# Designed miniproteins, single chains, continued (3), part 63

Each design is a single chain, and the fold is of that chain. pLDDT is the mean over its residues in the fold that is shown.

## One batch from the design tools (miniprotein)

Design m10167
Fold by ESMFold2-Fast:
Structure m10167 (fold): chain A 71 residues (1-71)
Amino acid sequence: PTPEQLDHEVEAALHLIRGVIASKEGDKGNKEAYKEAAKHFRLAADHERQAGNTVGAERAEKASKELEKKV
């Protein structure tokens, strides 16, 4: 992969991790954390798309939409 693709892969991974952490906080009763999780998964999807990972982008977008329904 190109250095640019790798940078997007790293950014996607960081946002996925932050999204999971925020989603878990939402599960503990902080509904606002679900909003943060949804934003992180959306950002992860954008970076996955830019890295050429269409499957990863679609998965992250679905996760974002499901989390938005929990708010």
Scores: mean pLDDT 86

Design m10168
Fold by ESMFold2-Fast:
Structure m10168 (fold): chain A 74 residues (1-74)
Amino acid sequence: SDEVFKETLKEAEKLGASADLVSQELFGALNEGLSPEEAGERTKEAVLTEEGASEEVAEKVGKAVKEAMEAYYK
């Protein structure tokens, strides 16, 4: 269910990242069977390179994605 990730997407928007980009990377990672760590790192890279966000924003968004993926797999 997409509901589990809604708070992560809202947090990303509050931090200045695109919810569309974060959603794309998050569900892409799920479909590829990536670990929570890998999903977080991939999202951090995308936010840095595709949106030009700060390192601080990218780190926070990546951590939020990792935590959401860990919660999803429980």
Scores: mean pLDDT 78

Design m10169
Fold by ESMFold2-Fast:
Structure m10169 (fold): chain A 67 residues (1-67)
Amino acid sequence: SAEDIAKRLLSSLPDEKIPDYVNAKSVEEAKKIIEEDPNLSEALKKELTEQITEENFEEIKKLLSKV
């Protein structure tokens, strides 16, 4: 679910990257933020990017903005 993905992002991304994700204009831009993070393993990057879709992207952003 979007809530589960948002929780995973909050646990995995540095706090400084959360605003970057919330301000992302597209799924592609959001995935790029995850892929460019040097603190994430390649396996975790793949898992996170596979979970993000056009349908859940806006809800994830909304959930992250409440933090």
Scores: mean pLDDT 78

Design m10170
Fold by ESMFold2-Fast:
Structure m10170 (fold): chain A 114 residues (1-114)
Amino acid sequence: SHMDEQLKKQYEEQINKLVKQLNDTIQKLMDAIRNKAPVKDIVDIAKKVLSLAKELYKLYQEAKKKGVATYEMGQQVSDALHNAYDAAQRAYDAYGDEELKKIADEIKDIQKSI
């Protein structure tokens, strides 16, 4: 229906926007690691990565529940969550902070749920 196509486009736009925000935040995390930023700053950025990963997962699940999720949306979300997990894991490997391990594990659990 016209309403379903419009709803699909709205979810596609929102997913694209969140994926961009997540990728931008991942890049900030990777830059902060490279620049040896204080662990507090790394944890703060990693928490933002986790928050965006949770929002992206929730948005995708809502699209699925409404019957407008596409295979391409699922792949885009899965790829973004994988990148988020990899970045959080790299932060943990570099800094050894247990909060970073918790963040990486939470993102991994979200990704496995796709």
Scores: mean pLDDT 92

Design m10171
Fold by ESMFold2-Fast:
Structure m10171 (fold): chain A 71 residues (1-71)
Amino acid sequence: SELEKRIETLERLAEKGNAYAYVALGMLYFKQGDFEKSRYWLNKAKELAPDNKSLQDIANTLLQRIQEKES
C-alpha cells in the first residue's frame, strides 16, 4: 500500500519531466530486485537530463551495479 503510493507519486513526477523522479523509481526497483524495471527508469532519466552530470553519475553507478547482479 505505502510502496504503491510512493510509486504512483514518483510516476506522476516523472510524467512532469522530473528526471530525479526517474532515478528514484530506478533505485526503488533496484532495491526490490526488479533489475529490468530499474534499468528502464534509469535509462529514461539519462535521456531526459543528458547534461546533468550529477544525475548521470548516479544513474551510471546504479546501472553498473545492475550489470554486476545480472552477470
Scores: mean pLDDT 84

Design m10172
Fold by ESMFold2-Fast:
Structure m10172 (fold): chain A 55 residues (1-55)
Amino acid sequence: GLMEELERLLRILRSQEEIREFWARVMERLGDSTDPDALAEAMAEVLKEEKEKEK
C-alpha cells in the first residue's frame, strides 16, 4: 500500500549516502554494460565485499 511505499522511501533516504557509495562500486564493476543480468551480478559481488568487511 501507500504506507509501505512511504516507509521504503524513508529507509532509502536514511541510508542514501551509503547506497550511493555502494552504487558507485557497482557501477565501477559494471562499466558501460547495460545488461540487467550483469547489473544484478555486480550488485551481488559488491554486497559480498561489504559482508566480508564485517567478518
Scores: mean pLDDT 67

Design m10173
Fold by ESMFold2-Fast:
Structure m10173 (fold): chain A 113 residues (1-113)
Amino acid sequence: LPPLSPAARERLGDGVRELLERAGEVSPEQIEALVEEIRTNNLLDLGALREAGVSLETLREIGYLAGRVALEEGRELRVRLPDPATPEGAAAGQAFGDGIVEAAREAEARAAA
């Protein structure tokens, strides 16, 4: 699949910023660095998010948002997973994945209606 369009990367970046600001877990400077990776490189770095102090619950919300944006555009977002062999990396991947699955189920339900 082609990468997210610049417009979709902006929408995802803005949504991630709003989620991180609401959660209050990450400094404004760290939020902007994480958002810039999405905008510039079409990359969501889950390891960087966890290192910045983002909770598993916030990662799940980010997964939901990322899944929605990617599905609505029909394009791919690059995701950098932390080491899945570690318990922390596995937990981060699971939380993010749960968000994506929820977005996919919601999209299927809307299409079936």
Scores: mean pLDDT 83

Design m10174
Fold by ESMFold2-Fast:
Structure m10174 (fold): chain A 91 residues (1-91)
Amino acid sequence: MDPKKVLEEMEKLLEKLKEAAKKGDVESARKYAEQLIELAEEAVPDNLEVQILIGLIHIVLGVEEVTGIPQLELLVKLAEELVREVKRALE
């Protein structure tokens, strides 16, 4: 995919994630976070900062699954950092 189009899709998913988080829609927030991870892996597979952020998001999603306690604010923050780091890597 065109790097610009990947970034545009990630920006759209980030906004959807933020809206899901505002509504307390944990299921949709998790889905959008997982889609952001997939796009980041496709766009910049060899970037260390991106890999670290992907790992942190996976940890947050795993903790939410085990505890049943949503961490939506942290998930949004990590997703924003992921999009920022992917944008930097594509520059």
Scores: mean pLDDT 83

Design m10175
Fold by ESMFold2-Fast:
Structure m10175 (fold): chain A 80 residues (1-80)
Amino acid sequence: GPATKQGIKEGLEKILNLLKDGNADEAIIALETLVNSLKQNSSNPLAKELLPQLEKALDLLKDGNADEAIKILEDILKSL
């Protein structure tokens, strides 16, 4: 599911590909969906660890700071 390590990895890869292709609005929706899935599974240690970083990346994307958001998302993906 989306809250598993594999689900998070696949979600992040999709979001990064959308951002690379210039589809920022779709990337924001995909990241919001991932964040909401992790909030529903807040007892999961991985979800607790990643939520603050993912929410920061989401805020950066909404503010137009795509480069900083991409760096955070790539750093998370590399750690998985």
Scores: mean pLDDT 84

Design m10176
Fold by ESMFold2-Fast:
Structure m10176 (fold): chain A 68 residues (1-68)
Amino acid sequence: SPEEELKKLLDEIVEESSKAKSADEMNEIANSKKEELEEIGRKLSPEVANKLVAEAVGKLNEIMEKKK
């Protein structure tokens, strides 16, 4: 399902970001998957997409704080 595809892609971004050495590298990881995220997002309701993205953003913010 598109929901599971988005969740999997967001989880991959979080995992790769946890291994990144800098915030710039994290941004490169996100940019590399931006097109795929947009394609999957078009198949979902805004409510579902926003909820999954918000959860991933929370995890990414925690990773960024630990790298500061």
Scores: mean pLDDT 79

Design m10177
Fold by ESMFold2-Fast:
Structure m10177 (fold): chain A 85 residues (1-85)
Amino acid sequence: GLKEVTLTFTFNVEVDPSDTVTVTTTVDKEKKTVTVTVTTSKGTHTFTFNVADDRVIEIVSYSVTVTKEGDTLTVTVTVTVVVKV
């Protein structure tokens, strides 16, 4: 059978509290990867999450939530995939 499953990835980036932060997300449906790029005034941080598994057929959707508290940026990536069960 086929089932939808939600996978959640969370990571932190240290930022300047006064900095302007840009978060960009790219999804590669063929490679089944989600890449999140965090750009600050001091540089760029790139995080790649691989959801490829023998049971994963397709990435259906994704969402990215960003929360800033002081000098810490918390990025939560939620990916919904179709899996063989």
Scores: mean pLDDT 80

Design m10178
Fold by ESMFold2-Fast:
Structure m10178 (fold): chain A 130 residues (1-130)
Amino acid sequence: MKREELLEKAKKIVRRLAKALGVELSEEEVEKIAQDAVDRRIKQKLSDEELVREVAIELARYIAEKEEPSPELHRRLAALTLAVSEVFPLNEDEQDIVDVLRRLYDSPEVRRLVEEFVELFRELLEELKE
């Protein structure tokens, strides 16, 4: 995939994930998150399918750095991280972090949010194959 095509797909992923998190982003913020995710994917030699993972990671980092998250947003960010672990392979260190999050965020509300993000990731991965 050419860089311009990859960047445009990354922007669409950012917008859909931000909407699911209940976060409003400017077009400049969407562009920055998409560029950072594409640059990381290129530097780490990741697959095109792993672009969804990289966008989720960069979006979560950006939100956490921009402002102090509300308890609601903290739960949504935890659910996003848990959903990444369900869809994408993890290394041992990443698995340890996920195990901690599962213990801290085991409510029915968080489980529902995880299921919603897992479904969204599967939809985004199918769109990338077209």
Scores: mean pLDDT 78

Design m10179
Fold by ESMFold2-Fast:
Structure m10179 (fold): chain A 71 residues (1-71)
Amino acid sequence: MSAEEAIEKASELAKKGAEAAEKGDIKTAQRYLEELRELAREEKDPNAKGAALAAIGDVERAIKEAEEKLK
């Protein structure tokens, strides 16, 4: 996968994960989060890895916000 493809994939996974969390589908959001963690782990390009790590943070925040709303 090219660095550009990895950055695009990270963006799409972050969007899908955040949307799932906003809908209260925490299990689906966690699955997208795990895909982002795998992408970050396997990625060798620093820019693409940075994008994946940022996307992980975005989805983790969305899950936390959704869990707080479910209390």
Scores: mean pLDDT 82

Design m10180
Fold by ESMFold2-Fast:
Structure m10180 (fold): chain A 68 residues (1-68)
Amino acid sequence: SEERQRRLREEISRVIEEGIKQDLPTEEIALRVQQLRDELGPTRSVRGHRYRPVVDPETGEVKYVKVK
């Protein structure tokens, strides 16, 4: 659902903003975002390839990166 994806992005943005405010390392912010995504569901699978969400902690943009 696009609405669920939108809410997920908003939640991820909050986690990023809170992490930046607490001066957490970029790697730890990314890890927390990954844990949140894992709790909400599995990684996206397309044509036999797995993709994980990766968040840019500076911009809050979410991209899917192939896992191998």
Scores: mean pLDDT 64

Design m10181
Fold by ESMFold2-Fast:
Structure m10181 (fold): chain A 71 residues (1-71)
Amino acid sequence: SEEQKEINELILKYADEAERAVREGDVLTANAYLFAAIAIYVSAKNAGLEISPEVEKRIDRAAELVREAEK
């Protein structure tokens, strides 16, 4: 569906923004984008929407990069 596509694209956008913020040394902004991506993901799953494995992998990658940057 269009809604499912748009939600997957939005999660990817926020995950990408989190990774970019990590590269720029902005850990606060990175955390904000990561939390936004996770919140949308949880909301989408609760609504019964399918989230692609690629999107889940991108969230996991962003989370690891943010965690490493906080050390």
Scores: mean pLDDT 87

Design m10182
Fold by ESMFold2-Fast:
Structure m10182 (fold): chain A 74 residues (1-74)
Amino acid sequence: MEPSRETLQFFARVLGVPEELLDDDEVLRGVYAVLKAISEANPDASLAEIVAEARRVLAEHSVAELVALAKEVF
């Protein structure tokens, strides 16, 4: 089931994505792709651990890299 736009915007805010990018569907798909990839790589990880790792990944990558990842996954 695809998460709602509001749910993706909530996680993007928690992960430190700038407010002006929260209406960008490609940015939201990139955030979801990062969360999904971390979850699939770490199947025993809790939601808190997945969020912590996602924050680290997003701090090390540009918005353009997230958009590229989203296009590869979707």
Scores: mean pLDDT 73

Design m10183
Fold by ESMFold2-Fast:
Structure m10183 (fold): chain A 85 residues (1-85)
Amino acid sequence: SKKELAAEIVRRTKKTISNPAVSSKGAVNFFVETAKFLKTIADPETVEKLDQLVQEARAAEGLSDDETRKLVVKLLDEAIDLILS
């Protein structure tokens, strides 16, 4: 049930950031919010890995909106794989 909820939240976040109206900053913020939720259901080892993904998202300077969206989608896929493993 928790893993199914995590997958649904990631799916909804991916749909949201695919909207052209969402800025690069907005996409990063949606990832940070989603990661915060995933950390509440993750084990301590997975929490550390999720924090590393959050730092990667925040460190992305000079990327275009499209490049930022691609990065956030990649990070969301990596985050859900950690939860489902």
Scores: mean pLDDT 83

Design m10184
Fold by ESMFold2-Fast:
Structure m10184 (fold): chain A 85 residues (1-85)
Amino acid sequence: SEEERKKLVEIISKLTRLVFEAARQARDADFAREAYEKTREIMELVVKDFEKAKELALSFIDEAIQRYPAVREELEKLKEEIEKL
């Protein structure tokens, strides 16, 4: 639904800010670039293939948790929000 797409966009915006801030603090340019590319792909899929956008976002959150355990709790909350869509 349009409501679910709007919620996913909001969650992805929060995810992007959190991951980019973590990458910046770690001075991790490679992961920042990967995060940018993943976020762009997810955003393009939100309208075209909502289920694939969800799957890719969940996968990206799992990658971010492995890379930055310090933000695990915040990322897991975003993961739960996506799983409820």
Scores: mean pLDDT 85

Design m10185
Fold by ESMFold2-Fast:
Structure m10185 (fold): chain A 64 residues (1-64)
Amino acid sequence: GTYKITMLTSPAINLTDGTVLPVGTTFTATKVVIDESTGMASAVGADGSVYLFDASGIEIEDLS
């Protein structure tokens, strides 16, 4: 599927290179995984990078 993710209250961290997607950033992901035990989420961006973020601080829209 394709997902639109908006960073509302916390940034996302690119785990491949350590760059930060700041609050207010929107990106497209092909896969999203939420860890309910920690409240953390990870997503595979359209660029192929893995992003880590707080699941409570985002908006997610399914585009598929």
Scores: mean pLDDT 83

Design m10186
Fold by ESMFold2-Fast:
Structure m10186 (fold): chain A 91 residues (1-91)
Amino acid sequence: SLEQSLIAEAIQKAMEIAEAAKEGDMEKAKQLIDEMAKTYNLSKEVVEELLKIAKELAEAAKRNDVEKVRELTEKLVDLVVDAVRENLAKQ
């Protein structure tokens, strides 16, 4: 379905944001978040939460906190999926 395809694409983009953050490339992470916000019409509040999670993910990765990296990656993916699903439900 279109919804399933859009959710799969959103998950892939969220994973790319997580990877950029893990590498400490916050400029790339911000660019990817901005692209996602335009594609899925994300609110400023969601964008701010994604940026916060990405920063925490970069910090956790820098100190090699594997468990926190996993937790924050899941939070980032969940936030993206929830925001995309909410916007699709309103259309």
Scores: mean pLDDT 85

Design m10187
Fold by ESMFold2-Fast:
Parts: C-alpha cells; structure tokens; sequence
Structure m10187 (fold): chain A 94 residues (1-94)
C-alpha cells in the first residue's frame, strides 16, 4: 500500500540520518570504512524495494562509495543526509 511504502521510505531515511550521526563521531579512516559498509547495504536494499526508492538508494550508494574511496568524511555525511531527504520527500508524495 502507499502507506506501507511511505513508512518504509521514512524508516530508510531515519537509518541514513543515524548513520550520518555515527560517522560524525569517527575519524576519517573509521568513517571511510563505515561509509563503504553503508554503501553496500544501500545497494542490497535497492534490490528489494520498488522504483523510485531503488534509484534513490543506488545513487546514494554510488556517491557514498566515491566519498569512502576519497576518505572524505564530510562528503559521506552530506551524501547520507541528501539521500535521507530524498526518501523523506518520496514518502510525503506517496
């Protein structure tokens, strides 16, 4: 249902905001490792959810992997928050 899809999108967004908070407490190497793990989790989650949520998760995963490879903690946090905001907007449109 639209309600269940909206609840799923909100839950994913909350998880991403928690991940951003977690990364903010880490050093750059720890944050890069955690961001790489989250990117892989987003790629896996994208396989189990319908469009457009799957596309939002895949775009977030690619940007997060790039930030992780660069060891750019600020870029990783920004990517998590931007992805969460996109999912929250999707939930409001459902």
Amino acid sequence: SAKEAAELARGLAEGLRRAAEMLSTMDDDQAATAARKVAKQLEQAAKTVPEPASRILLEGAKRLQKASDAKDKDAAIKTLLDTAERLEKLAEEL
Scores: mean pLDDT 88

Design m10188
Fold by ESMFold2-Fast:
Structure m10188 (fold): chain A 102 residues (1-102)
Amino acid sequence: EVKVLSNEEFRALADAVRDAAANGNVDAAIEALRALADAMSSRLSREESKERVREVAEKGIAEMEKNKDDKAALGEALNATLSDLYETTLKAQEEDLKEAEE
């Protein structure tokens, strides 16, 4: 399986992060982002892959906290984090599948 989450599942979780940020609830947006990262990492088999996804999420959270007082910069940091998280998870899943194949 190449995808960790369906496009609809990823979109729904990503939209929850964006909605919380748009409502000025940066803490809620961070919590939703952690939930998204946990959902994505739970589909991976290797601990290294799970740690990589969590590291991307934590880096993104730090960037969002730096930009919490700038709505435009916060939105840009959030979108970049969601993109990086999705790409990192797909790559990690491909690596996990290659490790499982003979």
Scores: mean pLDDT 74

Design m10189
Fold by ESMFold2-Fast:
Structure m10189 (fold): chain A 74 residues (1-74)
Amino acid sequence: ALPKWTDEQVKEFAEWLKETARKEFEEGKISEEELKEMMEYYKKQAKEMLAAGAISEESAEYLIEKLKEVEEEA
């Protein structure tokens, strides 16, 4: 069985991912295309984890919104 993530763990992950992705993009370590691919990957993972019951609906929505914010800043 997939381990269940708490809302706090998902929030911390989402905030870390947003800051890390933005920093790597600003430093030129990843391209705009790679940034978008990374965000799409994690959006898909969030939806799959929600479908599997590994995270709450609120956590999935929070993560997806943070990923959208990164895409809009690119």
Scores: mean pLDDT 79

Design m10190
Fold by ESMFold2-Fast:
Structure m10190 (fold): chain A 89 residues (1-89)
Amino acid sequence: MKAKEEKEKLKKLVEERVKEHFKKAGIKDEEKFKEAVEAWLEQVYIAIGAEALGITDLPAAVREIAEEAGISEEVKEEGVRLLERKLAE
């Protein structure tokens, strides 16, 4: 249960960050907003996976989101899987 809440919270935090950037830029394109949210969320999971594997430290912006959401083993595993998939491409 808690892991689902953490994933949902991560997505909402990413959506809030993207909304803030789009608002500052005056962008109202809903499709671009969805694409940006998905891309940034993917990068957040990849960064979490890389940190969990001891490859890199979390970037400051990702660390802020991770601290607010709380990161469980399930979220770390999802990040690792996504990173592994990207490295296999």
Scores: mean pLDDT 74

Design m10191
Fold by ESMFold2-Fast:
Structure m10191 (fold): chain A 95 residues (1-95)
Amino acid sequence: SAMEEELRELAKKLTEAIRNKDVEEARKYLEQMLETAEQMLEAGESRRDVLQLVARALGEPSKAIEELSKEDPQAAKEFRDLINEFVERLQELLG
């Protein structure tokens, strides 16, 4: 779907922001991913399908954080905390 493609593109931008250590851009893309997930729910996607699509989209960002942790563990922790906050907010949104 168009929203699934948007989620994938936002995940790519998030991955680049993590590699560039750009916390502000990473936060921005996570907010847009949350908005996209909300739009998917409003469009009639199931809670399970939205969670699975988001989990898949976070694969490359999570891998980028793992790679960053080898060079800059403090920066990696900050991005990991952002992802955890995003996942918590997503779970609250999904009820």
Scores: mean pLDDT 89

Design m10192
Fold by ESMFold2-Fast:
Structure m10192 (fold): chain A 64 residues (1-64)
Amino acid sequence: GAAEAEKYRADARRMGEQAGIEYNKRKGLEPKAEVEVEVKGDTLHTTVTAAGETYEGTMKAGPL
């Protein structure tokens, strides 16, 4: 349901943000990343932009 999808979105965003922050921190840049999470059907699509590079990942949303 919608509540489950929101939890998956929050988790995906948190994971992507953490990865981007770690990447920028390793490069000696501000520990900040741009993260966008989009729901496509029952799948979460996460886009992370760090230090001028963009990474994409997908995660299937399921019942908790």
Scores: mean pLDDT 70

Design m10193
Fold by ESMFold2-Fast:
Structure m10193 (fold): chain A 91 residues (1-91)
Amino acid sequence: SPSRAQLEADIDLAMEQMKVAVMKITLKHYGEGGALPSVAEMAKKSGLSKSTVSKTMRKLVEEGLLTEVAPGRYAIDVKGLEEFEQKVEEK
């Protein structure tokens, strides 16, 4: 029903906010010390499944927070990440 769809959308938004927070911590950790991590390593460091990390990374690329520099590898965009968090919270 419409009320169920609205509730599901609100829950999904809250889950995305939590994923963004975890990804921010992971990106800060890797941003200091070397090569950009693979999806598998991001999953290990963030505590999320590889599927969740892959979906989140694709969403972050779509939102301009990450740039895919090679297949399965991403560049960190701190400004874009901040803008994404604001969009997710504002919605």
Scores: mean pLDDT 64

Design m10194
Fold by ESMFold2-Fast:
Structure m10194 (fold): chain A 60 residues (1-60)
Amino acid sequence: DSVPSPRELALAIADVLEERGDTETAARIRELAEVDPERARRTGLRELGAVQQAEMEAAK
């Protein structure tokens, strides 16, 4: 369902980053999600995009 709150989206992104080994960024996003969920969501999306690019480079 496309109705998750900004906090829920940020936490979901943090979980994905942690699974991919970026535990520090995941922890930062979780902390930010409790204080500023909208900013956490935006930061998480940016970080996830960067990790996806790095994985594409490393996977070949």
Scores: mean pLDDT 76

Design m10195
Fold by ESMFold2-Fast:
Structure m10195 (fold): chain A 79 residues (1-79)
Amino acid sequence: SMDAWLAELETLDARAAVEALIGLLRELLAASTDPRVRAALEGMIADLRRLAATQTDPAELRANVLGIAETVRVMLEGE
């Protein structure tokens, strides 16, 4: 489940969490045919790469990753 995946994500360090979430987003992008969903996923991947490059506080980076992951969960549930 997405909730179980999010729980696992919370056990990772900030860099591992970024890479795990990018991996999930890439798999979702490969499976998606809706251009709006694809654009949202591509935007989230770009935002994660930017955050990983610019955010120097690991705790703040981790909080940002978890926030994006929650957005993904809501999107997959349609709400």
Scores: mean pLDDT 80

Design m10196
Fold by ESMFold2-Fast:
Structure m10196 (fold): chain A 100 residues (1-100)
Amino acid sequence: IEAHLAKINSYIEKLKKAKTPEERISVLVKLITYISKLPEETLKQLKSKLPKNSAIYEIIDVLLNKDYNKKTPHLFGAILSCLSESPNAKDDCVLYLKGK
């Protein structure tokens, strides 16, 4: 758990230090990919260690929902919430949604 929490915090620090939208999107994709590969029990334990108002908590909560594949808008909502925690991340959100 501590190793996973440290990895997540490492990605969050990289996201804060990212200077371009492309760098921020790259870090965010890596973070979400990392979290999505973790077992359900690991995700539950990480969720208990994170503030309820954090974007990472919201992303984990969406991933633990068995119906997330039917609720794709909820996953995008969690990603948008994550991006909105940084003033510069709003442009990244627009670029991510329009640029792919």
Scores: mean pLDDT 60

Design m10197
Fold by ESMFold2-Fast:
Structure m10197 (fold): chain A 82 residues (1-82)
Amino acid sequence: SEEELEERIKETIEEMRKIAEEMKKRGVPLYHIGAVITAIISETYLELKLEGVPEEDIDKATKKLNEEAKKILEEVEKEIEE
C-alpha cells in the first residue's frame, strides 16, 4: 500500500540518520559516510523495483531519500569541520 511505502521511506531516512551519526562518532571520513548512505538509497531503489512498486512512486521516494541524505551529510560535515 502507499501508506506502507511512506512508512518504509520514513524508516529508511531514520536509519540513514542513525548510521551517519554512529559513523561520525567513530571518526569515519565524510566520503565513506556518503558512500554508505548512497548504498542504502540504491538498495532501497532496487528493492522497490523488485516488489513491483510503480515507477512514479519509486521516483518520488528516491527523490525524497536523496534530499534527506543531502541534509544529513551537510549536518555531519558541519560537525566534523568544528
Scores: mean pLDDT 85

Design m10198
Fold by ESMFold2-Fast:
Structure m10198 (fold): chain A 59 residues (1-59)
Amino acid sequence: LSPVEQEAVRRAVARPGNLDEKIGLALGEVARKRGLPVEELPQETKDRITEAVRRLGSG
C-alpha cells in the first residue's frame, strides 16, 4: 500500500461500522486524494485496499 492508502485504511478501520462500510470509507478517501470518483479507481487498487481493510478491520 502507498502511504495515502495506508492512512485511508487505518482511518477507516478505526471508525464504527461493518466491514463493507469501512471498505467504502477507505476507497472513498483514496479516490478523493487521487481526484477521482470511487468507480474510476483501478480494480487492482480497490482489491489492495479491500484486502487491507479486511485484514485490519475484521480481527
Scores: mean pLDDT 80

Design m10199
Fold by ESMFold2-Fast:
Structure m10199 (fold): chain A 69 residues (1-69)
Amino acid sequence: VDSYVQAAQLMLDTGNELAKQGDLDGAIRTYQAAIDLLQSAPQSPETQQLLDQVQQNLRQVQQQRQQQQ
């Protein structure tokens, strides 16, 4: 397994857990780190699929954060 995919998957899982705990800022930060890592990786179907998933989760959490203003 690509080490970038493994690291990004762990970041996605961590970000999801932070969002679940109500730490929206922590989740956003973690998802952004995962996106940066995946964008630095060689493009593969696995990195593209995971990048799409992280970007979707980031958008949801960002929208939730804005609703709390």
Scores: mean pLDDT 82

Design m10200
Fold by ESMFold2-Fast:
Structure m10200 (fold): chain A 61 residues (1-61)
Amino acid sequence: SEQEKAIAELKELYEKYKDKLTPGQAAFVEEMIEAAKSASAEEAKKILEVTKSLIDGATGK
C-alpha cells in the first residue's frame, strides 16, 4: 500500500542518514516512522515529505 511504501522509504532514509543527524534529529525521524504507522496513506506521504525536507536541511544535500 501507499502507507507501507512511505514507511519503507522513511526507514531507508533513517538508515542512510542516521549517522549524519544529531540525536534529536534522529529521534524526530524515529517518531515520524511511528506516526506514519498510525496514519492514513495520505498523511504518511506528508510525513515522508516533511522528513525528507528535514534531512536535506540537516545534511545540506
Scores: mean pLDDT 80

Design m10201
Fold by ESMFold2-Fast:
Structure m10201 (fold): chain A 68 residues (1-68)
Amino acid sequence: MKENIIKEIQELVDKAEELLDTDPEKAREYFEKARQILKENPDIELPEELRKKMAEVYTKIAKLENEK
């Protein structure tokens, strides 16, 4: 149950990271989907490693948007 949701968020974040180099628009879509799942499940405590990875991916996406 909670483990399945954490796994889904992890997979979406991993997909976003993989796509940052090849398709940054699609990377942003996967990342936003992961964020939406997290917002719908506020009681879920993400592993610290996953939280750090999400912050890193967010920073990379934000940097790409600011370099326009």
Scores: mean pLDDT 79

